# Ledger of designs, part 109: designed miniproteins, single chains, continued (4)

Each design is a single chain, and the fold is of that chain. pLDDT is the mean over its residues in the fold that is shown.

## One batch from the design tools (miniprotein)

Design m15764
Fold by ESMFold2-Fast:
Structure m15764 (fold): chain A 95 residues (1-95)
Amino acid sequence: MPSVQEVADELLRDLKEIKDLIENNAPQEVIEEKLAELNVRLSDLLLKNSTNSNVQKMATVVLNGLHKISNSKTREEQLKIIDDTEKQIQDIVNS
């Protein structure tokens, strides 16, 4: 099974890609396409790591973050959600 740190590093990279798209004023359709791609990967991660509680927690936190980003009306709100999601991942790794 992947280490908790390896999963965290991958998820943080995915969030960084989304953050970069938002900061560079990418079209909303491009952002939502990236969110959809990550959502599929997170679903696979949950299925493959059903016995790893920390991986399950991180994947769930990110899935909730992606849902909030998709429902946000402003780029400022989307960036805050990413920052909050990154913090939650770090809290899980450090627990």
Scores: mean pLDDT 83

Design m15765
Fold by ESMFold2-Fast:
Structure m15765 (fold): chain A 94 residues (1-94)
Amino acid sequence: ELEEQVELIEIYLKYAEAVVNRDKEAIEKYREKLKEISGFTLNEVPDTEKYRATARLTAEAAKLTLELIKEGVPLEEAVEEAIAAVLPEAEAIV
């Protein structure tokens, strides 16, 4: 269960990094991997500065979540701490 969730977060991180870099091939590759693992299909992401800024924060939150999980923090708590760390920057985008 945890291992499957960690793999999903790692793929989300790669997807977010691809969005930031406007790498269309990588975006499609990681969308397919997310669908295979979660059964969830992501909609097309608009190529806008706001979405790329959001993707950067998503990547930072995913990295922090993975670090906290490695330190033994439970998944839910790790996600909450990661979101709290990026929230001030997210509010500036909105």
Scores: mean pLDDT 72

Design m15766
Fold by ESMFold2-Fast:
Structure m15766 (fold): chain A 80 residues (1-80)
Amino acid sequence: PSPLSPAALAEHRARLVAALRARFPSGRASHADALAVAREVFRDDPEAEAFFLSVISELALRNPDGVISIDDLEAALRAR
C-alpha cells in the first residue's frame, strides 16, 4: 500500500483509536470487532482502510484468542 502522509496517518490513527476506546472501554477488542470499526471509520478511504486493516490483522494473528489490546494497536501504528 502507498504510504500515508505523517499528518494524515496521525489523524487517522487518532480517529481509529478514539472510536475503538469509545466502543470498547475495557481497552480490548476482538479481531472481527476491530476490523468492523476500522471499516466504518475508513469506509470512504480505501488506502487508509487497507493499511489499518493490515495492522489490526497482524496483531490479531499474534494473539491466540484473537483479542487485540487497543494500547498495543496504537503503539504498533506509531511504529509505522
Scores: mean pLDDT 79

Design m15767
Fold by ESMFold2-Fast:
Structure m15767 (fold): chain A 65 residues (1-65)
Amino acid sequence: PLPLEFVKLSPEQRAKIEELLKRNPNPSKAERKALAKELGLSETTVSEAIRDLHVQEALKRKAEL
């Protein structure tokens, strides 16, 4: 299954997830669950957002190829 659309987040929610990724590029399930609770999101939504951010970063880097 391929993603059809990226997870829609508020700017604050996105910033918090990016901060987690800066501290740990591969957050554990426990870290993702803790952040989800802090942001009022599900762990699944946070995991999807992390995947979307990795894909967006890869697409940006591809433009420099």
Scores: mean pLDDT 73

Design m15768
Fold by ESMFold2-Fast:
Structure m15768 (fold): chain A 97 residues (1-97)
Amino acid sequence: MAEEEREKREILERLEEEAERRERLARDRELLLEELAKAGASELSEEQLEALLESLRIAAEALRRARELLEEGREEEAERLVREAEEEIRAILEAAR
């Protein structure tokens, strides 16, 4: 029981950190470009960059909602939202290479 509460706390903290990171990237265009360069992504068109910024913003909102669902004990819904958010970002980054 105490260990389950500890694990839940760690997951909630990770979701908050990931949501904040994605929000930061969505608001800071230069920071996003630096992270893309580290990932080995090719030069993005203006349209691709705008799409990525929008997807990062949506993913940040999804991660915050997943955190709320996890606090409510809706673990399966929370896991699904996290997977969907991660997969969407991964697909965009893969297409940018």
Scores: mean pLDDT 73

Design m15769
Fold by ESMFold2-Fast:
Structure m15769 (fold): chain A 95 residues (1-95)
Amino acid sequence: MSPREKTRLRIVEAAAELFSEKGILNTSTREIAEAAGVSQRTLYYHFPSKEELVRAVFDLAKQIAKKILPASEREKAVKYLEGLEEAALAKLREA
């Protein structure tokens, strides 16, 4: 994994933590940048929109679910996360 990919992952991880703590709409890109230890310019370089960042967070969550959950729960968890992603993106587009 390149240094660029490592920085991108740190941003996604920080976003996932903050979204879990206070919700997507209540979390600013500034807070995410500070938590990830990067500048706001670096964050915008990797994620030009909050929508792209939200998609990356849910992509990571789906990948983790596929690795840690037993096969019987995996399909339901992925479908649930896909539904939450669509709802979150719709809410961001309305804002």
Scores: mean pLDDT 81

Design m15770
Fold by ESMFold2-Fast:
Structure m15770 (fold): chain A 91 residues (1-91)
Amino acid sequence: GMSLIAVWDKEGRLLYLTLVSTDPDDLVAAMKEVAEIAKETPETTVRISLDASKEKAEELKKLAEEVFLEEIPTATVRVEGNTLTIEVHPP
């Protein structure tokens, strides 16, 4: 399975799009890269869509949330089915 990760600005313009494997190490690396993009761009939204089994998707959503919040603790996270939405606000 694959994870689709997309990053938009506040106007809804796509800033970044990538496909990564559902391997936890690949997801961690991708989340760290996306966090660096979000730090440099005012007010971003990140969406992660997971193509995985229910159990694996739940674990991967938890991992993505934990890794991203370690990088940007002030971000807000919403989970809807197999989609994780992260909103990053300027300090």
Scores: mean pLDDT 80

Design m15771
Fold by ESMFold2-Fast:
Structure m15771 (fold): chain A 84 residues (1-84)
Amino acid sequence: FKKYADEVLAEMRALVEEAETTDLPEEKLEEIRERMLKLIEEAEKLAEEVFGVGDTEFRKKFLKEQEELLERFDRIVERRKAES
């Protein structure tokens, strides 16, 4: 699971970086946001199956990192929308 978590975070970071560095149309920003939400949902489901109640500390840190990346992405979308 830890390797999976690292891969999820790497994908989310790449999506945020693309949004920051590329002038993407609104439809593409929506696609990225949906992808990030799906990654968070799938990761939570898999973590529940793998860890159950035992490894809540790792799960909390992982979820926090995912939430921080989503928040960073949402700030980019807000800036882009204001500039249109």
Scores: mean pLDDT 75

Design m15772
Fold by ESMFold2-Fast:
Structure m15772 (fold): chain A 108 residues (1-108)
Amino acid sequence: KQEEADKLFERGKQAYEDGNYEEAIKLFEEAIKLDPRHPKVPEAYRLLADAYEKLGKEAEAQYWRGMAYFKEGKLDEAIKWYEKALEIDPNNQKARNALVFLKMLKDM
């Protein structure tokens, strides 16, 4: 529900500002799962990328940067960031699935 997602996005942003990056990631991922079309999702993807970078999880960070560009409609930029994620972790299933999806979308 939108109201429940709003609270999770606010709590995630507060956790990020407090330097609690693992908590911020958990809250943003829960909020996105609850309402993946929420207006705050693009900001949450950017903050997720930043939080993963702060934790040294570079492949995950680059995946979420790709998701942020994808939500902005910048498909070529999104592809580049997913490719960078796979250069660091070839077994990153989320980045691999995102690339397959974008390739299929371009073939439509």
Scores: mean pLDDT 84

Design m15773
Fold by ESMFold2-Fast:
Structure m15773 (fold): chain A 65 residues (1-65)
Amino acid sequence: SMDELLAQAAELIRERRFDEAEAVLAELRKIAETITDPAERARLQTYIDTLEREKAELQAGVEPR
């Protein structure tokens, strides 16, 4: 499910398994593209953007918020 993929991406980012996290985030982005309701799509995209930012900050050696 979408919620399981979001939880899995967050866990992989915490574990610094960035390549695997990127694969899960890519799958979530594909799911977002299939959502026809703009509000639902925007909500999922916001969660993805948050995880992408946290991943990027950790990769740059910055502690996430």
Scores: mean pLDDT 82

Design m15774
Fold by ESMFold2-Fast:
Structure m15774 (fold): chain A 52 residues (1-52)
Amino acid sequence: MSEFLQQAREELERYRKEMAEKAKKDGNELTAIFYEEGGTLEGYRKAIEKLK
């Protein structure tokens, strides 16, 4: 894809990493797993399944 999309992905990756670290510090494992899996519906589903 274009250079623009590559830069946007890098920014999203950095943001997701920061949010995951925050969630880990707060003990919010659901949110941490969600961001570690890329902040998608599938990531959310995996987080729910892990915490069942």
Scores: mean pLDDT 72

Design m15775
Fold by ESMFold2-Fast:
Structure m15775 (fold): chain A 112 residues (1-112)
Amino acid sequence: SSMERLEELLGAVVVLDVRLTTPDGVTTRLYLAPRKSIPKGTRIAIFRAEVRLDADGRIAEIRVLGYAEVTAERDLDMADVWALVEALTSGKEASEEVRRLIEEYLREVLAP
């Protein structure tokens, strides 16, 4: 999958913090992670993205905003991951290849 290629390229587990704007104009926050738990010592890349859906529920726009990297200091569950996402600022710019893989994954997960 695009997510497997992305994690291999980064050497890190990927977490996506997505702001999804639906056709009715409501903005919802989605956390997308391929794992339900993250072991101590795992490198984590947290990406922020914005997605807008058109009137048919199809993706009209994707913007990858940036990312942060952190190492898990203990075993993390999904609540821990959520707290970590809230605490971190995305200061790093994603490469074009990384951005492409994130867009591919979001199109797979949010279709249609």
Scores: mean pLDDT 82

Design m15776
Fold by ESMFold2-Fast:
Structure m15776 (fold): chain A 86 residues (1-86)
Amino acid sequence: SELEEKIREVERKLLAAQIALDIYQSLLNTRKWLEEKVKRGEATPFEKALLDELKAQEPQIQADITSLNGEIARLEKELEELRKKL
């Protein structure tokens, strides 16, 4: 049915948003890991450059995480409303 197709569409969008959120959270974890490695004097020049880039991108990554959390909340609500119609 059209309703079942809409449910599957929302479920796919929710899964994609959850995967994107996990990737962004992993980037923040990588930044913290690199920062500690640099602090210990164990980082390569490449790793130092990567840390600088991740630090520069952190405000955008945080904004993207906030946006994704909002999308997930909206999609979860839409999914609950659609499932109630079954």
Scores: mean pLDDT 89

Design m15777
Fold by ESMFold2-Fast:
Structure m15777 (fold): chain A 96 residues (1-96)
Amino acid sequence: SAMDEARREARRIVQDLVDAVKAGKLTDELIDQYTDKLVAIFEKKKLSQEQIEAILGFMNIEIVRRAAELNDKEAEEKLFQAHSKIVAKILEKFPP
C-alpha cells in the first residue's frame, strides 16, 4: 500500500540519520536530501494530510526509540534537531 511504502522509506531515513550521526557525517545538505525523498513519496502517492501526519508520527516514535539506543546525549540532540528540521520543512510544504 501507499502507507506501507511511506513507512518503509521513513524507516530507511531514520536508519540513515542514525548512521550519519554515529559517523559524524550528518549535514544540513543530507537532511535536505531526506526531506526531499519524503516530499517526493508523499506527492507521488497523493497522501492525505491525515496520512502525512501519521507518517510523521511514526517517524517521531522511531527517532525517540533510536535516540535512546545511542546512549549519547550529543548524538541524541543532533538526531532530534535533524528530525525537527525535516518535520518543519514537510509541514511548510503540506500545511494542516
Scores: mean pLDDT 87

Design m15778
Fold by ESMFold2-Fast:
Structure m15778 (fold): chain A 67 residues (1-67)
Amino acid sequence: MDYEIGRELARALTDFIRQGLMTRDTAIRMVDRGASVGNSRDFLRGALEAARELGDDALAAHVEDRL
């Protein structure tokens, strides 16, 4: 469950950044807040996989540092 939520959040945040609706710094803070709820490890693994698939190296590096 948390893994899937992490994937979906990372994909949505990357899409918002591409559309100019959100800064990367704000997206990073949103991931950190999401990780504070439920199973943080599964959530972060989902977010990391999605960030890597989308080529967002900065977001992927941040999530990897949290694992």
Scores: mean pLDDT 77

Design m15779
Fold by ESMFold2-Fast:
Formats: C-alpha cells, sequence, structure tokens
Structure m15779 (fold): chain A 100 residues (1-100)
C-alpha cells in the first residue's frame, strides 16, 4: 500500500539522517537530532490524522517540501560543516519526494 511504502521510505530517511548525525561534531549532531525528533512527531501526526491514502500522501509530500524549504533558508547562516551536513540531508529528503 502507499501508506506502507511511505512508512518504509520515512524509516530509511530517518536512519540516513541519523548516520549523518553520527559523523558530525556534537553541536551539529544536536541540531540534526532536533530535526529527526520533529520529523518523527509530524509524521506520526500525519499517520493518525489522515482520512485517506490521498490525504496521507499529500501531507507527507507537504512535510518534506516545507522541511526542504526551511533548511535551504537556514543554510546561508550555517558554518561550512553544518552546511555540508544539511545539504546531504536535503538531498535525502528530495530523494524520498521522488520515490513517493
Amino acid sequence: SLKEKAEKLMEELLKKIEEIAKKSDPETKEIINSLIDGLKEEFEEIKENSKSEEEFKEKVLNLLELTIKSLEDLIPDFSPELKAAFEEIIEELKKVQEEL
């Protein structure tokens, strides 16, 4: 089902972001972990409050798009190391959008 596909893609995305966090300095890791927690909470809310598979897909795609835009807006103010980590995260987010 579409919901099962999205759940697996989201789980894989979160694991990839966690691996990026593990390779980062402590300050960068803390920021990335906050992003992971936020994505988990938003995705769980979407799962619980979506009335159809169509609504579920729309809300997941909107979550990914808003997250990408927010990170792209923040990147210019980041350190070179933090920029590199978040550019990699944005690439992984875009990949999930393309697979949905």
Scores: mean pLDDT 84

Design m15780
Fold by ESMFold2-Fast:
Structure m15780 (fold): chain A 77 residues (1-77)
Amino acid sequence: MMSRRERILLEAEVTALYLHIVLLVREKVEDPAEREKLLQEVDELMLEFQRALEENDEEGMLEIYDRLKKLYDELKA
């Protein structure tokens, strides 16, 4: 079971990654259709993160964090 402090810090990190991904997609993706698709995928990941929080699924929360981080790294490259 994740501590309350650890959960708050993870939520903050996930929110920061979401915002950075949205900014990178808007900056780097020129095709409107590809941009919309990527933004929808990121929104779906945030919904999955919310579900993991509600289920107190620590592994699920960390998996979503890892997926967001990988997407961020791909867009940054």
Scores: mean pLDDT 84

Design m15781
Fold by ESMFold2-Fast:
Structure m15781 (fold): chain A 58 residues (1-58)
Amino acid sequence: SSAFEEKLKKVEEKLREQTEIALEIAKARGMSEDELKKLEKQMEISRESILAEVKKRG
């Protein structure tokens, strides 16, 4: 369904925005570059898992 795909795109956009905000806060709190890279990868894995789960249940 095209309507379902459009909703998935919005969810993905929101998750990407959340990742950006989380990284900005982490930088402001003094996390190292290596820690930021690990956080970014963890957030990416979480985003892909959420999207895959939503697709299975939709």
Scores: mean pLDDT 83

Design m15782
Fold by ESMFold2-Fast:
Structure m15782 (fold): chain A 95 residues (1-95)
Amino acid sequence: PQKTEQLLERGLELARQALEAAKAGDIAGVQEMADEISRLAEEAKALGDLHTAMILNGVHGLIRRGIKALQAGNKDEAIRLLERAVERLEAEVEE
C-alpha cells in the first residue's frame, strides 16, 4: 500500500540525515534518526508488512553499529555502516 512506500521513503530520508550527522560527528543526531527509523519499523509491523519492518529493523541495526563506532572514535567505520544503511533503503525505494 501507499503508506508502506511512504515509510520506506521516510526511512531513506532519515538514513541520509543520519549519514550527514555521522560525517559531522553528531552522535546525538545519528541517535535521533535511529530512534525515528525504529518507530517506522514498528509502524510497518503494525500494518502487517513484515518485509518492510525487517528492512527498517536491519537499517536500524546498521545505524546502531554506526553509533557504537562513533563512540569508539572510529568515524570511518561509522560512515561505512551508514552508507550501507542508505544503500539498503535505496534498493527498496528505487526498485
Scores: mean pLDDT 87

Design m15783
Fold by ESMFold2-Fast:
Structure m15783 (fold): chain A 84 residues (1-84)
Amino acid sequence: SAEDRLAEAEAQLAAMTPDTSDAEARALARTLLDVIGEALAANDLATFKRALALLQELAGLLHEAGRYDLLRELEERYQEVLAK
């Protein structure tokens, strides 16, 4: 379920370090963006807000770690989801 995926994503975010791999960060971003897209399609604002908050937390961690290429990729993917 979306709730299970968000709980898993929250746990993964809590375990992240500045040296977390690009692949792991991308996989987490993909999970959150998928939940955001599903929530928007279902008009589920509560799930959308929770997933967005976790995505913003990921973006903050990437910014603090100086991983600006991943942050830009994340922002581009988020805009693609919103355009659907």
Scores: mean pLDDT 87

Design m15784
Fold by ESMFold2-Fast:
Structure m15784 (fold): chain A 60 residues (1-60)
Amino acid sequence: MPLRTAPAAEAAEAINRVAKERGLDITAEATEDGVRVKAGTASPEEVAEVAREARRRLTE
């Protein structure tokens, strides 16, 4: 692959893992175009924090 971006499935898994670890109602799903995040009761700030942490873990 010319560009190596973390697979959508791996990114979604990381987001779900961080969300569960923090006890937040956030679900991420892999799609053909990328990752989609659905927040239940979590605030936008909490969603952004979880996404940042997951991305950081994936980029090492």
Scores: mean pLDDT 73

Design m15785
Fold by ESMFold2-Fast:
Structure m15785 (fold): chain A 67 residues (1-67)
Amino acid sequence: MEPFPGYSDLPGVKKPDEKTRKASELLHEAMLSDDPEKQLEYIEKALEVAPDDPFVRRAAEALKAQL
């Protein structure tokens, strides 16, 4: 494992959190879902995983507005 390829993102400063990654996956599942109820479930789970993340919060709000 080499640190060099990922250095441009400054690991430790703006490194994506595991919580943010999991929340992003849940939001992606919400976007792929055809059922509004399932979309809301995925959005709620994403917010539970990363409630402090402004990107997750904003993305969740945008997805709710599209429902």
Scores: mean pLDDT 70

Design m15786
Fold by ESMFold2-Fast:
Structure m15786 (fold): chain A 95 residues (1-95)
Amino acid sequence: SMQKVIDFVRDQMAKQGWHPIDVQVAIDIFRYMIDTYGMTVVDVQNLFKSQMSPRDMAIYMGRQYGNDSFRQMLDDMRRYHQPFRDKSLQDYISR
């Protein structure tokens, strides 16, 4: 279920020492990817098993959907949601 994925992401990112704002941003991104692009629970779990950093996540998403599509999704999320207050994830995506 979507909630199990969200709980898994939150738990894993907290254990990796991510800032709470970045955790919320990542959860919103994964929600959007599951709903819009059909990303599976297994895909999300495999990303975290790889001990992926925020930068590596941004690179993975950019490769999977193209940099323009990933940037468009972030712009859509920023427009519809208010969690983008930290530059850390945005800085990785803009490089």
Scores: mean pLDDT 60

Design m15787
Fold by ESMFold2-Fast:
Structure m15787 (fold): chain A 86 residues (1-86)
Amino acid sequence: MLTVSLSVVKEEEETVLVRMTATNTAAGDTAVAQLSDVESGNSAETKRLTGNEVVELDLWAPKGSTVRGVAASTKSGEVVTAELKL
C-alpha cells in the first residue's frame, strides 16, 4: 500500500517549502515518488522506494501555486496523489 502526504516545512515571503512524505508498505513492490508544481512544471528529483521504505522530497514553490505529490507502484499499478494549494 502506498501513502503520500504533503506538508509546509517553511514559509518565506514569496515562496513555500513543501515536503512530500511517501511510504510503500508492499514488501514485494517498488514505487516511484514525484513532487511537482502543477502550474510551472518545476519538480523535485524523482525517488524510488522499495517495500517498507519512506522517502521525502522537498520543493520550493511560489505562493499561490498548486503542489502535487504522486507515488506510483511499478508492479500493482497503484497510484496515490495528494495536492496542496499554497
Scores: mean pLDDT 81

Design m15788
Fold by ESMFold2-Fast:
Structure m15788 (fold): chain A 62 residues (1-62)
Amino acid sequence: SAARKEATERIQRVFADDFGRRAGSPELQQALLEDPDALVKAMSDWLRDAVDRGLKLSELRR
């Protein structure tokens, strides 16, 4: 839906900004903003991997 697409774009932009700043790489931040699918995939893959490793919410600090 159009609403979902707009929300996804806003979320991707915010996460790309935060992720890029945390990584200390403005080039990475820019690249992720240019490839929203890669950003969504990276975030989803990271979260799934963290859960699979049994990472507790109390340890999900980064």
Scores: mean pLDDT 61

Design m15789
Fold by ESMFold2-Fast:
Structure m15789 (fold): chain A 93 residues (1-93)
Amino acid sequence: NQGIQRMQGIRDDVFSATVQRHPDLSDDQRQRILNALNQAVDYYAVYISQFTDQQLRDYFNTIVDFVLNSPSDSQFYQRIRGYDDNIRRQRQA
């Protein structure tokens, strides 16, 4: 329970900081970012003990950057997969 709350807190902080940094984001863009972050929380909840707070923050910020700079969902998911694999490898090494 505390692990999930920790992950949700970092998600909320990253989302809030992103909206403040990009006040001109459309509602659709904000929703796309939020959906991506929520999917990441759901997907990585089982791995929460393997991540530091800084790694989670860096991961969520990378997700935001991929959403903002990816012209297609396929490119976004490819980038997220590569980043996820790198984080898992660093954690297990």
Scores: mean pLDDT 72

Design m15790
Fold by ESMFold2-Fast:
Structure m15790 (fold): chain A 97 residues (1-97)
Amino acid sequence: SEIYEITLPSGEVLTFIVEKVSDDKYVVSIFLTKPDGSTEGVGSISIDLKKKEATIYLVDSPVTRELREQIIEAAKEFIKKNFPEIEKIEIKTVVSS
């Protein structure tokens, strides 16, 4: 797996863990590390190179609500830099039942 890190303006670090599912499909897990060293999962990205589409899934939590815009912008920049073929990005919130 390839690992990428982006530091948010607020000082938290986003870690993107890239997993190849098939020749045209990738899943990226997103973790947030706080300045105290605590880490939590905040979402994932599904990438489909054949459709040229990416979907950002954000877990609904207090931290993702507070940092929502920063996480979305970091995820979009990650996609633009590492998957420049992507033409459409969708954002979805995941609610655990």
Scores: mean pLDDT 86

Design m15791
Fold by ESMFold2-Fast:
Structure m15791 (fold): chain A 64 residues (1-64)
Amino acid sequence: KEKAKKVIEQAKEEIRANTTPRVAAYAVGVLESVKENLDKGLISEEAAIRFAEETLKFALSATA
C-alpha cells in the first residue's frame, strides 16, 4: 500500500503543477477514488499504480 500511495500523491502533485485547475480537479478526483478503492482492498497495489500513471499521462496530455 505504501508504494502505491506514494505514486498517487506524487501524481497529484505533478498534475497540480503542470495542468489547468479544471483538469487538475478532475484528475485528482480520479486519483482520490483510486486511493479509496486501494484502502478498501477493492484493487491491487499494482492496479492502483497503473491507474495513477495513466491518469497522470491523460492529465498532462489534456493540458498540452
Scores: mean pLDDT 79

Design m15792
Fold by ESMFold2-Fast:
Structure m15792 (fold): chain A 65 residues (1-65)
Amino acid sequence: GSAGGAAAASGAHEGLLLGDPELAARNARKGMEQAGPGPGGEAAYRAAKDGDPRKGQLLGTLGAS
């Protein structure tokens, strides 16, 4: 797995802890950018953008495995 999926999942998790789904989406995107193009990071960002940061976090974690 890629470290990018873990970074995206971590960013989304942080946003969720702060209760801000937009922040979760932004953090997921930053994780994806830091990791480069990877299925976990990209999927996490897209799911978070769809209004489900929890789904984005799950996809990012799965992509990191």
Scores: mean pLDDT 60

Design m15793
Fold by ESMFold2-Fast:
Structure m15793 (fold): chain A 87 residues (1-87)
Amino acid sequence: SVEELREVFEKAKEIIEELIKQGDLSAATSVALILIDYFKSKTTDEALKKELSELGDQLVANRDNEEKFKELLKKLFELIEKIIEKL
């Protein structure tokens, strides 16, 4: 259901934000990639799947730059909200 998708998203956001506070960008990246794969499986929109994949690649590339990583996470969270709104 849409409510279950929202609960998964909100819980993943809390985990990612806590890992960033702990300085564990590697673990935060791993959780973000799991979240990306999950929402790629929930949408049939090829453009949204492509944007999710590109953000995943950028998060991996920038896991040593906290400021850039946080900027990319904001974009990821906005994209997931857009996917949930279309379901």
Scores: mean pLDDT 88

Design m15794
Fold by ESMFold2-Fast:
Structure m15794 (fold): chain A 103 residues (1-103)
Amino acid sequence: MKKIVAVLPAGDPSLLEKFRQQKDELLAQVEAYVKDPNATVLVPATSSQPLSQEFAQRAIDMGAEPFRTGAAAGLRAISESLAPGPIKGPIQYVNEVVALSVE
């Protein structure tokens, strides 16, 4: 049984202020999911925003997996590629997908 947790850094400038205020709470949620042996945490590693880069590196240091894709579109593509399907490379059963983002 597997859970995929997709972390969405603030891509919109209007969300950047909320991300500055909420990033420690988001990191605490990432840490909790990384501790779950049934969860895989995915963080996009291609953001040009310094706060998003710092957040991604800290999440990776905690055990999250980096992905070299654009932010929102990349997370959707990753979620789709890891969803259960008829035939995939290494077969993974994904029980659920959780998105972590600022409000």
Scores: mean pLDDT 59

Design m15795
Fold by ESMFold2-Fast:
Structure m15795 (fold): chain A 59 residues (1-59)
Amino acid sequence: AIEYLKKNAKKGDLIIAEGTELVEKLREVAPESYFANPEKVDVEALIKEVKPKRIIKVK
């Protein structure tokens, strides 16, 4: 997951990941992307607000 995002994540992408520690690590490799933890934020509302170019879900 981390290696994929390091190579493929682009500015304006929305990355959905569960767990605070995972989100922090992913933010380091894709600093220009948006991040959402679906357990803590309304992902659908965030999508409407930021209108991401692509949505990537990380498990």
Scores: mean pLDDT 73

Design m15796
Fold by ESMFold2-Fast:
Structure m15796 (fold): chain A 80 residues (1-80)
Amino acid sequence: GPLPGATTSNEEFADRVRKAVERAFAAQGRTLTEEERKILDIVAEKLKTASFDEAGRILHLAARAIREGKTPEEVEKEIK
């Protein structure tokens, strides 16, 4: 089972999220678009400085903005 006190940093969490999305796209046989890469970079950078509670909110808002076809700039605004 998971060890209590696991030291997963916000930076490690952000890296895992980015790699998971990249792997999901690779599994579908497609490459990330320039806009999708920019969105991932924005989300990953924000997650590095976010608290645990903020990380959930950031991911929720980012996912919503992406579903609505928002630009990277709009995603950054939504997760501020």
Scores: mean pLDDT 71

Design m15797
Fold by ESMFold2-Fast:
Structure m15797 (fold): chain A 91 residues (1-91)
Amino acid sequence: GIIPEELKEMEKELEEIRALAETGLATGDKALLQEALDRAKRRIQEIDDILSRGAAASDWDVVDNAGLQKLQKLKEELAQIAAEAEAGLAA
């Protein structure tokens, strides 16, 4: 399950993934774009698993609207980064 400390680590990793994608796009470094894409996809899968379990559970903080909104926001931002990285890799 997710704990508040895991959410903070996900937010930190989002910024690291964003920096990899931005640098890869700016420099044309395909290795950085691939790393950003792979990390973003992995985290999106983890968030989807958490959201699925949270929807089924009654005693987990992810069923709280604030926690759900934060996870959905993280997923949306990761999906945007993944799309940008995929576009950069295709160029």
Scores: mean pLDDT 77

